# Designed miniproteins, single chains: the designs that were tried, part 50

Each design is a single chain, and the fold is of that chain. pLDDT is the mean over its residues in the fold that is shown.

## One batch from the design tools (miniprotein)

Design m1838
Fold by ESMFold2-Fast:
Structure m1838 (fold): chain A 57 residues (1-57)
Amino acid sequence: MLAVALRPFPRAGPDTVGLRPGETVKILREVDDEWWEVQTPEGRTGIVPKRYLKVVT
């Protein structure tokens, strides 16, 4: 499942990945109610706040 970043997200820690607005990511899993694990186009994986993402598929 794909999602698009709605806002920039700077890396906040070692488990997170940075997002730029309009960047498309693959959703790998829901970690909890606030965080999803995603894979970036570069192949990096990490958690991001789900509220920063819009599902597009």
Scores: mean pLDDT 78

Design m1839
Fold by ESMFold2-Fast:
Structure m1839 (fold): chain A 61 residues (1-61)
Amino acid sequence: MVEATDRLNAVFAEVFEWVRANPDASLEELLAWVDERAAAEGLSPEELALLREAVRAVHAG
């Protein structure tokens, strides 16, 4: 049985790969992808908020 935390960590890894594949993508495009992916994985609103924060940090770098 996969814990929600393990699912969140898997999506974090996917975020890094997506950013590398789409270096010219806007923050809006990245956040839209994250929202869709989080919904597909069944992440909670709190987990989605953490994921969005990590995405903003990565994009700002």
Scores: mean pLDDT 75

Design m1840
Fold by ESMFold2-Fast:
Structure m1840 (fold): chain A 55 residues (1-55)
Amino acid sequence: KDIYKKDLDSVSKKAIDSGADKKKVNELKKKALEAIDNGDFDTAIEYMKKIHDLS
């Protein structure tokens, strides 16, 4: 569970460092965190992939 939050932070930082739009990254990060808190890890992974695709 903490692993998913750490992965989310890592993916988000890499995307921003690569020049991705901070607003888009933060929006997707918020949705991923909400999914993690609900135990919906499949949805969280989908949002992490979307963040990665922004980089």
Scores: mean pLDDT 80

Design m1841
Fold by ESMFold2-Fast:
Formats: sequence, structure tokens, C-alpha cells
Structure m1841 (fold): chain A 63 residues (1-63)
Amino acid sequence: HMDEEMTLEEAKEYLKKHFGLSDEEVERVIEEARKLNKDKDGKITFGELMDALVRLGREEAAA
């Protein structure tokens, strides 16, 4: 699934269902994923979404 593109809405739904994230947490992940999406076409890959989650986890550990 790391090569599959999804819309921002699908990514938000995925995060809520699989990680139990709040709306605020979802918005933080999406914002980080958007920094990784250079095309700005309104879609992100599963890999970009997972990288955003890892980056936010590191920020929490560093704070």
C-alpha cells in the first residue's frame, strides 16, 4: 500500500480509523504530509503519510 495515492480526505479517514487520531492530530499529520507532497495536487501517497507520522513522533520526543 506504500505506492497507493489517496486524497487528503481519504488520508484523514485512514488516520482516524487506523490510529484513532483526533481532528487536531489528523490536521498536524496532513500538514506535515503536505510539506512532503511537492506536486500539491491534493493527493498524498501512503509513504508520505507514514513519514509524516514518524516525523511528528520525533518532534514529540524532542520537545
Scores: mean pLDDT 70

Design m1842
Fold by ESMFold2-Fast:
Structure m1842 (fold): chain A 75 residues (1-75)
Amino acid sequence: MVDEYYARGRELERAILPRVEAGVAQAEKLGVATLTEEQIRKLARNAAASSVEARGEREGRAEEGREAARRLLEE
């Protein structure tokens, strides 16, 4: 069910976001270019989308995983 993968993706996005923010803060301390708030959120969303797509493929529900990933990236 696409909704299950979508919900999992949203949950992953919420879990990943603070980790991406922490990584960017560390990179900034090292003198590398920082990311905007929008770019950080997009990275977290892309990571979550890729994760649910891969999970769907592993579970034999590749089409449902891809549709959930598409919905995550468009919202």
Scores: mean pLDDT 79

Design m1843
Fold by ESMFold2-Fast:
Structure m1843 (fold): chain A 68 residues (1-68)
Amino acid sequence: SLEEKIEEILRLQEELRELRRKYLETGDPAVKEKADEVGKRIEELLASLSAEERALAFERLGEAQQAA
């Protein structure tokens, strides 16, 4: 469902944020590779949405990001 995809995107965005923070601290190329993989998965999920679903998802993602 759209709700499940939004929840997964939110989880992946949090993981990506943590990986980017860790990369800034360590400079570890393996951490960068993992961050790139997570970013790609987010793009794939967003690409799987219709234009209407994507608009709703961006609205909800923006609200969740501001709350975090």
Scores: mean pLDDT 79

Design m1844
Fold by ESMFold2-Fast:
Structure m1844 (fold): chain A 59 residues (1-59)
Amino acid sequence: MMTGEEAREAILAATSAAGAAAVAGELSKHGMVSREGARQATAAKTAEEAKRAALAGVL
């Protein structure tokens, strides 16, 4: 099972808003990121916003 540290590293490795949102969505399916966090990351317009939303949602 992926650890919270591995989830955070995967999110931080994303280089675009779309990439960060995709990672957050995938991690949400596995219970590593909250659905709210993944939704906020998808709504973000910048890589910084998407990463912040995804990181805040890490479970």
Scores: mean pLDDT 77

Design m1845
Fold by ESMFold2-Fast:
Order: structure tokens, then C-alpha cells, then sequence
Structure m1845 (fold): chain A 77 residues (1-77)
């Protein structure tokens, strides 16, 4: 569907921007906690894109992403 295609393009953009942000943060001596916060934000943005698509075939991916968010949040606690 067009919604699925749009979601995939938005995910690609988030992944590219997150990679660049992580590379820059590492070059600037960011802490592990700061790097995890960048990852957490990216996962949350991806979750929003998947939920906004409202495509049933994404339900399993949404569940996986929610679990990944919980694991990163545990590491930041």
C-alpha cells in the first residue's frame, strides 16, 4: 500500500539521520548514556511512523520496536 511505502521512506530517513547524529556524537566524545538517548529518540520516532501508517502488517514490527524501546530505557535507568 502507499501508506506502507511512505512509512518505509520515513524509516530510511530516520535511520540515515540517526546514523549521522551518532557518528557526530562519537567524534565529539559523547558518553554511553548520551548515545543511548540518541538511539532511544530514534526508536520512538520509528514507532510513531509505524503506528501512523495504520497498516496491520506492521503490528509485529511495532511489538518488536516497543520491546527494544523498553530495553534501552532499562539501560538508561
Amino acid sequence: SSNLQKALEELKKILEETRKELEEAIKNGASNEELLQIVLKALQEQLKVLKDAKEPELDEHIAILEKEIQEVEKLLS
Scores: mean pLDDT 87

Design m1846
Fold by ESMFold2-Fast:
Structure m1846 (fold): chain A 60 residues (1-60)
Amino acid sequence: MEEFIEKLKKKIEEIEEKIKELEEELKKNPNDKKLWFELEELEGLRALLEAVISVLEKKK
């Protein structure tokens, strides 16, 4: 269970790096609706993974 939680945390870090890259691209292209959609999707995925970790830690 701990190993699985660590794997999820690393996945969140990877998603956070992608979010940071998209935020920099959005600073260059603030009217790009596709980049906004991709950012929102990654932020949603990060929130879901954080929720999964919270549930797993409580069921330990």
Scores: mean pLDDT 80

Design m1847
Fold by ESMFold2-Fast:
Structure m1847 (fold): chain A 97 residues (1-97)
Amino acid sequence: DEIDRVAARVAATVDKAAEELKKYPNGDEIVELLRKAVGEAMRLAFESPERLDEALKILEDAVKYIKEKGDENTQKVAEKAFKAVREGLEEIVRLRE
């Protein structure tokens, strides 16, 4: 399933980012936020493709929080992960058309 492949790619990206983030002092808190935001955004994209804008807002709000709590390296890792997740959500919604 193409959607399953995209979801697996997103999950792998998040897992890789979580591993990198854990080496920073607040990494565990940021990983919890990342996983929660991605999970909620993915749920909305799968259940309600018409609510993609709401799913993207969840990711944007999480990125803003991480920028307030993390150092520059933490922000870079999180931002790359969120970009990949956003692209995955947009692809999932297109495939659900």
Scores: mean pLDDT 79

Design m1849
Fold by ESMFold2-Fast:
Structure m1849 (fold): chain A 58 residues (1-58)
Amino acid sequence: GKEEEIQKLQSEITKLVEQGGTIDEILELLEKLLDLSKDNPVLSEFLKDIIEEIKELS
């Protein structure tokens, strides 16, 4: 279900961050996670904040 897909994306994002993946790849996964989480306003706002912070690194 959606929850399993969200958990998989979170795991993949964590892996990319820890292994030094590209900023662009991390942003793509975060934006996909945001799209899946649009029905959760608290999580959506949190993800938007993280995306903005990462964009400052680009």
Scores: mean pLDDT 78

Design m1850
Fold by ESMFold2-Fast:
Structure m1850 (fold): chain A 73 residues (1-73)
Amino acid sequence: MSIADIEKEIAKLKEQIKKLEQQRKQLMQQLKQASPEDIPKLIGQILRTIGEILDLEQQIKQLEEELKKKKAE
């Protein structure tokens, strides 16, 4: 994978994280207005979204480390 390809992939993953962060914010706002019976479902959705963000951040970190190594070669 070229430096340009890695940079494009990082940018793509960063955009996915932005969308998930916006979704998480909206779910948190819904939680404030939720009835007691809906709270567990919303918490589950928020936790799932956080997990997806963490996975994408881990992928970006690995790509950034690869990019750094490629630039140091």
Scores: mean pLDDT 83

Design m1851
Fold by ESMFold2-Fast:
Structure m1851 (fold): chain A 79 residues (1-79)
Amino acid sequence: AAPRFTMEELKELFKKYDKDGDGTLSAEELRELLKSLGLNPSDEEVEEIIKKFDEDGDGKLGLTELAKMLSAEGIAVVV
């Protein structure tokens, strides 16, 4: 079954992979987070995910954008 996260659990997971502490995930950090969830995306797939969900245009994913992406990939995020 796909993993389920509360927003607080997702926030803690996000912080674990936010190596730079800038409040966003780079493509590399996002890839490692997704690998921890049993997903193994290519570099190209990670860039396409960022392009699709990066509403701020910074080339990185914030917490809200990550939650939207995980929901789209069939991973439930519960508030």
Scores: mean pLDDT 73

Design m1852
Fold by ESMFold2-Fast:
Structure m1852 (fold): chain A 67 residues (1-67)
Amino acid sequence: MVDEAEVRLSLALAMIGISKATNKPLSKEDAERAIKLAEEAIRLSEDPELIAEARRVIEELEKQLAA
């Protein structure tokens, strides 16, 4: 069985991972999409560890968008 929250967080993490692997920052549009996926993961999950990881993803990407 696939956890919908885990799928969304995994997609956001994969986007960040591809960015790091290619040494190219995420575009504003891709960063906003990754933030939305992490926000949806928080809404769908009661797992405090998953929520904490999703919050870290959002915070990191929001700092990149504000730079």
Scores: mean pLDDT 79

Design m1853
Fold by ESMFold2-Fast:
Structure m1853 (fold): chain A 92 residues (1-92)
Amino acid sequence: AEKLFEEGKKYFEEGDFEKALEKYEEALKIAKERGDKKLMAKILYNIGKVYYKMGDYEKAKKYYEEALKIAKELGDEELVKEIEKNLEKVEK
């Protein structure tokens, strides 16, 4: 899952949003099967960023909210802050 997550990040940085989503969705499936909630939260947050860059603010918000729920459950204060900052951007 981590390799697919890193591949997704690479495609996102290159502007290949379709490939980024493909890799993130595969990584998310494996992270869910493993119960890796920390990786799930990171992947969901990055999917939200892809949709934000694509101008799909409704989907960006949905994925940010899913990531935020998990990050709060884990007590990951830094991830919570980062997600909340990006949620404010989709509300503009």
Scores: mean pLDDT 85

Design m1854
Fold by ESMFold2-Fast:
Structure m1854 (fold): chain A 57 residues (1-57)
Amino acid sequence: SAARIAALREEIRRLAAELAARGVPQSVVDGLLAASEIDDLSVLEAALAEARRLLQE
């Protein structure tokens, strides 16, 4: 569980940085980073899915 949470956080932060480099609004990037601080597997998985969706736009 802890290892899974850590891996999800790293992936969300990595994708948030990529989205920022692409010019996605800072408010969206900040929202993803805020979600990455939450100790909840479902929240982290939802944030990762949203980051991946945004990269596919």
Scores: mean pLDDT 85

Design m1855
Fold by ESMFold2-Fast:
Structure m1855 (fold): chain A 68 residues (1-68)
Amino acid sequence: MGFAGFSQSADTLTILYGPDANREAILKVAEEYGLKAVEETEDSIVFEPVPERSRLLELVQALEKAAQ
């Protein structure tokens, strides 16, 4: 299982994933977009800052692909 979904607040982007997801690839792609992980759990990573609106969709698609 890979990317399970995402949620967004004003300042954070939370990525949800399954137990078999490539967590390292998710972190690497987020770093390439200038994000840092501020919290990690067994099934989620919270990133800061939320990217510009026009780049958010591109980032989410890249993270989804990396998690697979």
Scores: mean pLDDT 76

Design m1856
Fold by ESMFold2-Fast:
Structure m1856 (fold): chain A 72 residues (1-72)
Amino acid sequence: SDEEDAFLAELMREIAQKARELMDAGKTPEEIRAEVDRILDEGLEKYGLTPEQRERARAAADTILAHLERQR
């Protein structure tokens, strides 16, 4: 739905911003991943998304993290 798509887009923006901040602070890939997973889980819980939608959101977050790591 449009609401779910808008929510996921906003969540991905939050994840990207937080990941950049942690990278700038010199955090390890493991620490960055742990914080991203925490943000993702908290956001997904709010909307009560299905397991399938949750897996898609995790895959999107993985793509964002890989992109940001390539820019370092």
Scores: mean pLDDT 77

Design m1857
Fold by ESMFold2-Fast:
Structure m1857 (fold): chain A 96 residues (1-96)
Amino acid sequence: DPLEEQRRREELLELGRRLGELSERLQDLLVDIAQRFPEHHEEVVALSQRYADEVKEFVDEMLANPERRLELIREAIEWEEKRIKEVEALEKELSA
């Protein structure tokens, strides 16, 4: 169905945009914490590396299962939102 394919493509583009915005926000938060708390640089680097490894798992899964891309991008968005909250909690803890 060409209309269903077009609708799926449009949803994928919008979700991709949302994922990009969240990924950029997460990176900005990690950079900010590393700059404001240089004494915790090693912890921030380790956290950043863990997140990079987890993102690679999403990318690899999407490449292996193209029929699941829409599902996996929604899961990646949820992952990004959870990681942002984790980093915000860390910033609050380090600021105390």
Scores: mean pLDDT 86

Design m1858
Fold by ESMFold2-Fast:
Structure m1858 (fold): chain A 64 residues (1-64)
Amino acid sequence: SELDKIVEELKKELEKKFKPFLEMSVEEQMKKFGAKTEEELLEKVRELIKKLFEEMEKKIKEKL
């Protein structure tokens, strides 16, 4: 289905954007994202997730 394609694309984008997060230490992640604290790192991750969902919403609307 069309939803299956969207879910597959979402998984691929999540892997691409969060693979460093999953494979790196907290210190390495903080350095990569330019965060000085763990709280700042979490805030940057939330922003990344928000942008990803905004991109997916646009793609869904374009297909409807």
Scores: mean pLDDT 72

Design m1859
Fold by ESMFold2-Fast:
Structure m1859 (fold): chain A 55 residues (1-55)
Amino acid sequence: SPAEVERAARELLEAQRRQLDLLHDPTATPEEIARATAEVDELARRLQRLLAALE
């Protein structure tokens, strides 16, 4: 649904912002960065699936 797409897009944007913040944080651990990257990748795939379902 359009509402699910909007929510997924917002969640992806927030996850990307968190990942970017970690990449610019000299105290961030590689494990934290890896987890944030995995979250972005999963949310991006979810958004792609939702968009595909809408044609």
Scores: mean pLDDT 86

Design m1861
Fold by ESMFold2-Fast:
Structure m1861 (fold): chain A 118 residues (1-118)
Amino acid sequence: SISLTESGGGTFKEGGSLTLTIKVSGTDLSKSLVSWWRQKPGEPLRFVASISADGKKVYYSEEVKGRATISVDYANQTVTLNLSNLKKEDTATYYGVLFTTEGRPRLTFGEGVQVTVV
């Protein structure tokens, strides 16, 4: 009933920037915590950024702090991650993760979007 669709992946140049978007369906985004996680080749799944249900609390991992901005658009039910000054180490599969505060608390994962920095 709840689904996350990531978009904005692809191949990017080192030093450039990217925009990744999570489209949320089946739940009210204003009642959900949304986060971005990534898995680099040969590494465990790692936290990237999160935004609270009210949009007022944002958190960034040290690996992207100063290069990343996360924002929410309640009207369009989207969460956007902008990442600048791209490094080859940013090559990863990026996953949207949503924690619902409606009914029974649960996590919903997107299928992931591939980012390659060349």
Scores: mean pLDDT 88

Design m1862
Fold by ESMFold2-Fast:
Structure m1862 (fold): chain A 73 residues (1-73)
Amino acid sequence: SAEEAAAKAIEYAKKAAEAARAGDLQTAHVYGKQAREALEEAEKNASPELAKEAREKVDKYGKEAVRNAALAG
């Protein structure tokens, strides 16, 4: 469902940020890609409100992952 895709996108984005924090940049990259793909599927099938909420949360964790990756060296 669109709700499942949205939840999965957010979960993958969180996992990408966590992997980046741990210095596992390869795993962070994989989860980041999965988050984007799940978000695209959610946006295709979701209400505008659900799509907006999922996108905002994925963007938040995506920015956190980028900052964490930079700090990891």
Scores: mean pLDDT 83

Design m1863
Fold by ESMFold2-Fast:
Structure m1863 (fold): chain A 82 residues (1-82)
Amino acid sequence: SGSENALKSIEEGEEETLEQVRETAKKKGLSEEQIEEAVKVTREGLEEVRKVAKETGDAEKISDAVAEAVGKVNDKIDELAK
């Protein structure tokens, strides 16, 4: 069905984003445990972005939610790298 194809596309995009976060964290010298903490924050951020997209449909609010999620991931990676 069309809804199943849309869900798969979202899930594929999520996995690619998670892989990019893992690569960035590895390049910063984080341990496997710390990488998984960064991945967890990324998953939570993506869930919030999906919620804003479903509830508002507002491009500016979605963009703001993405920026907030990216900021939280970067802050977590920087915290773990100290």
Scores: mean pLDDT 76

Design m1864
Fold by ESMFold2-Fast:
Structure m1864 (fold): chain A 83 residues (1-83)
Amino acid sequence: SSELEEELKEAKERLEELKERLKGDLSLEELEELAREAEELVKRLEELLKKYPENEEAKKLYLEASILLGVIQLRIAVLKVTG
């Protein structure tokens, strides 16, 4: 549906925005905020996959968003140990 297409487009744009922000020299507070935003995207994509479990684009975005969240969480863990 057109609604699914718009949801996928918005999720993809959001994922690219979060990836770009992660390239910066981020403080612990900024990384924690980025993690919250990435968690929200993962949850949104998980709900979309519950409605459309066979949608390949939604699966790809969910995997990429989940990986991004993991990278952010790892950077947070490193900063907390090195602070």
Scores: mean pLDDT 88

Design m1865
Fold by ESMFold2-Fast:
Structure m1865 (fold): chain A 69 residues (1-69)
Amino acid sequence: APSDEELEKEINLALARMMISVVELALKRGKLDVEEARRLLEKARELGKDDKEVQEAVKRLEEKVREAE
């Protein structure tokens, strides 16, 4: 059975991925709040700091958010 620490890591990664998905969807729909998007991406970076896929997705979306402004 997963430990409480393992469950916390899974929850943090799921939250990070959710935040990334929200920003990507907002960008695609042209309803991007740049300040909110940057806040979500920073939180996702913190929650998924040890996950390479999350870090790469955050970096890519930060560049796209900057271009959309």
Scores: mean pLDDT 81

Design m1866
Fold by ESMFold2-Fast:
Order: C-alpha cells, then structure tokens, then sequence
Structure m1866 (fold): chain A 60 residues (1-60)
C-alpha cells in the first residue's frame, strides 16, 4: 500500500508488478502497456502523468 504522500519510486514498482501479473494472467495488452507507461512516468518523477496512466489502465 502506498503512503498517503505518494512515493514515485514505490508507485513505479507497484505499476511494474501489476503489469507483469496482468500479462501473466492473459489480460489485454492495452491494459498491461498502460501500467508499464505509468511505471515509466513515475520513474521520471512525472506523478501527474503516472496517475493518469494508472487510472486509464485500471479502467481499461
């Protein structure tokens, strides 16, 4: 669970882990790609873009 302040490094790890698990479970590649893109955004410190991509992935 993320700390309330949001940690971009932790968020990136969570997004990568979710992408890997969803890919292994046979979820649509579109959702997997969105989680990977969210992880990349968080790694760059772009929290706003990361949150938007993570939300899109969750709704995909």
Amino acid sequence: MERSAGDPAVAAEVMRSRAEKLEAAGYPQERVDLYRQAAEAFEKGDVDTGLELADAARKA
Scores: mean pLDDT 77

Design m1867
Fold by ESMFold2-Fast:
Structure m1867 (fold): chain A 94 residues (1-94)
Amino acid sequence: AKEIKEKAERLAEEAREALKKGNLEEALRLAEEIIRLAEEALRRGDYELALYLARLAKELYMELLKVAPKEQISKIIGLILRAIGLELDAELGK
């Protein structure tokens, strides 16, 4: 749990740095890694970790949406909805 949370926090920091440099593709890739960690936590029954990771990924996707070119908007919205779904699944699992 702790190691996964620390990894996700590093991924989030790297995503924000990529975004500052205008590298939307890299920021999106790093945020997608966080959502995969959330899905893994949910599968293992770690609902608190899954909720934390889903919220972190959603926050990053919302930041990405503000600067996204129009061809990426639908993909980013889909990822935001996926993160919201994981938040709901984690809350219901408690």
Scores: mean pLDDT 83

Design m1868
Fold by ESMFold2-Fast:
Structure m1868 (fold): chain A 87 residues (1-87)
Amino acid sequence: AKKDFEKGKEYFEEGKYEEAIEYYDKTIKKKNKELLAEAYYLKGLAYKKLKKYEKAIEYYKKAIELSKNEEDPVYVNSKELIEEIKA
């Protein structure tokens, strides 16, 4: 889980968003509770970079559902990005 998540972040930083999504999907499949919300959030960001806004919103909503509380940065940032796309 951790290695897949780290590899996903590396691909994202390199602008390789499709590869990043693949590694975030591997992280999600392993159901690591600490990484689930963040993995969905970063998957949403990768889709936003690919201009796949409907998928980005879908995964931001999933990140919100899996966030610890309304003060979680994943929750706050996901909400802001959904509103930005809808504006």
Scores: mean pLDDT 83

Design m1869
Fold by ESMFold2-Fast:
Structure m1869 (fold): chain A 69 residues (1-69)
Amino acid sequence: TDEALAEARRLFDKAAEAYRQGKIDEANKLVEEAARLLEERTGVPVDVDGMRASVKKAAEAGKPVLEPG
């Protein structure tokens, strides 16, 4: 179980890196693959749109806004 979640996490990490590099198409595909893997392995429905938003936020945090506010 945890191993499947770890693999999905690796895909999310790659997606975040792709977002940081401006590779939006690649990042979106990686998030979709990670979401599918989670859904397939856990049997729990996955909000792909929500996951994309979360990964984009994570990438944004790794590339922080220069001036907050």
Scores: mean pLDDT 71

Design m1870
Fold by ESMFold2-Fast:
Structure m1870 (fold): chain A 75 residues (1-75)
Amino acid sequence: EFKEKLIKMIQEAVEKGELSEETGKRIVKMINEGKSLDEIIAELDVKEAELLARFVAEIYPGMVQGARDGAAALA
């Protein structure tokens, strides 16, 4: 489910011209190969990694580390 939603968002970004077809194909291949999100991000440039991170955050909010307590405790 999560991987299917992420792949769909990547394909839509390619159609919109936000990602190249080559980059989109690479990301989809890495997802299908079972690579972790961190491994996929490491293969991307800064703007591509930022776009992917936004898609992940939209698919499941639990990945958004916005714990108010944790932010206040960082010294």
Scores: mean pLDDT 70

Design m1871
Fold by ESMFold2-Fast:
Structure m1871 (fold): chain A 70 residues (1-70)
Amino acid sequence: SPLFPSPEELKAAADELYKKALEAIKNGDKQTAVRYISALGVLETAALLAGHEEVARYIREKRDEVIKAL
């Protein structure tokens, strides 16, 4: 469904957001990092709505790693 992206698309998007969040933290830009944490939360919700529970767990773990790095 075009309203629900594939598991591969969700993982790729999460990996990109995770990378950008860590770059923001490294640069001292905590506000930008928090925006990427929120975006990862949106992707987790999209994965859950699409029935991709393992992908949702993967995204949540990435989000938790970013939060711990703050």
Scores: mean pLDDT 87

Design m1872
Fold by ESMFold2-Fast:
Structure m1872 (fold): chain A 71 residues (1-71)
Amino acid sequence: SPVEEAARAAAQAVADALKRSGISGTVTLTIESPDTEGGKLRATATVEARVDPEDPSRAEVKITISPVEKL
């Protein structure tokens, strides 16, 4: 799904930015897009980053993408 692909790409960009900045935290993003069959599609992604500022190689990132919802 283009909406899921966009959410995944955005989540990866956020994860990379958090790792580069040495920031631990949680970010949730939501994309709503018109559906070709009417209504909207919604994709939600959650990025959880745990970064050790003293050892960036120990950075842990979890990306969760929820099933695309038809609105």
Scores: mean pLDDT 80

Design m1873
Fold by ESMFold2-Fast:
Structure m1873 (fold): chain A 98 residues (1-98)
Amino acid sequence: GPGGELGALGGRLGGRGGFEGGKKSNNPTLAAAGAIAGAGGEFGGSLPGPLGARSAGLSGIAAGEIGIKAGREGGNEEAIKLGELGLKLGREGRRLGE
């Protein structure tokens, strides 16, 4: 549903920000965390109904926060923007699952 799709997209974008930002800052833990949160968003988005929306949305929020943090630490403006978008989409996905 729309909430799961938005959360999954948030996870994908925020996770990319975290991965790219983590690589640029030479922080493999943040890069891995971004990738894992992005994968969690995709998985949550595959689940039906409110559970899928909430799970994907929470993963999108986590991925977005990781992307912002990694982008700031690495001086990667694109990673920050991806993280901010991931956070916004994750929050909306979570809201639609409530």
Scores: mean pLDDT 83

Design m1874
Fold by ESMFold2-Fast:
Structure m1874 (fold): chain A 81 residues (1-81)
Amino acid sequence: MEKARELLEQAKELAEQGKYEEALKLYEEALRLLEKELGKEHPETLEAKRALADLYLKMGKFDKALDLEVEILEIEVKKLL
């Protein structure tokens, strides 16, 4: 999972620089790798989804951010039951 973690780190740095479109591409690729290797409900996958949702909020893509937040909430609620 080194590649996915490196992509997340690079995406965070790009987002801090205001390079949102570049950060988006790296977050999407990192999330794809995390879902493939760890599954959609793994803590690292959920952390990447939260970071992507935060990026969508910064970009003004509120509907995409909301969709991810709902998906995360549904998974977290299932784990509490």
Scores: mean pLDDT 83

Design m1875
Fold by ESMFold2-Fast:
Structure m1875 (fold): chain A 60 residues (1-60)
Amino acid sequence: GAGPAAAERAARSVREAVLAAGGSEELADKTAQEVARAVEAGNDREAMRAAVRGMSEAGL
């Protein structure tokens, strides 16, 4: 499991990546929340899946 600061950093990075890839603000928010939840739960695999899914929907 990662602390809240690690979850926040991961969520921020994913949000920026989704927006940079042309995703909507709504998609960036949703993806960031999913990644933050997975990181807080200590599930790095699910965090990666959420990030990949969000970036794929953004066109990456």
Scores: mean pLDDT 80

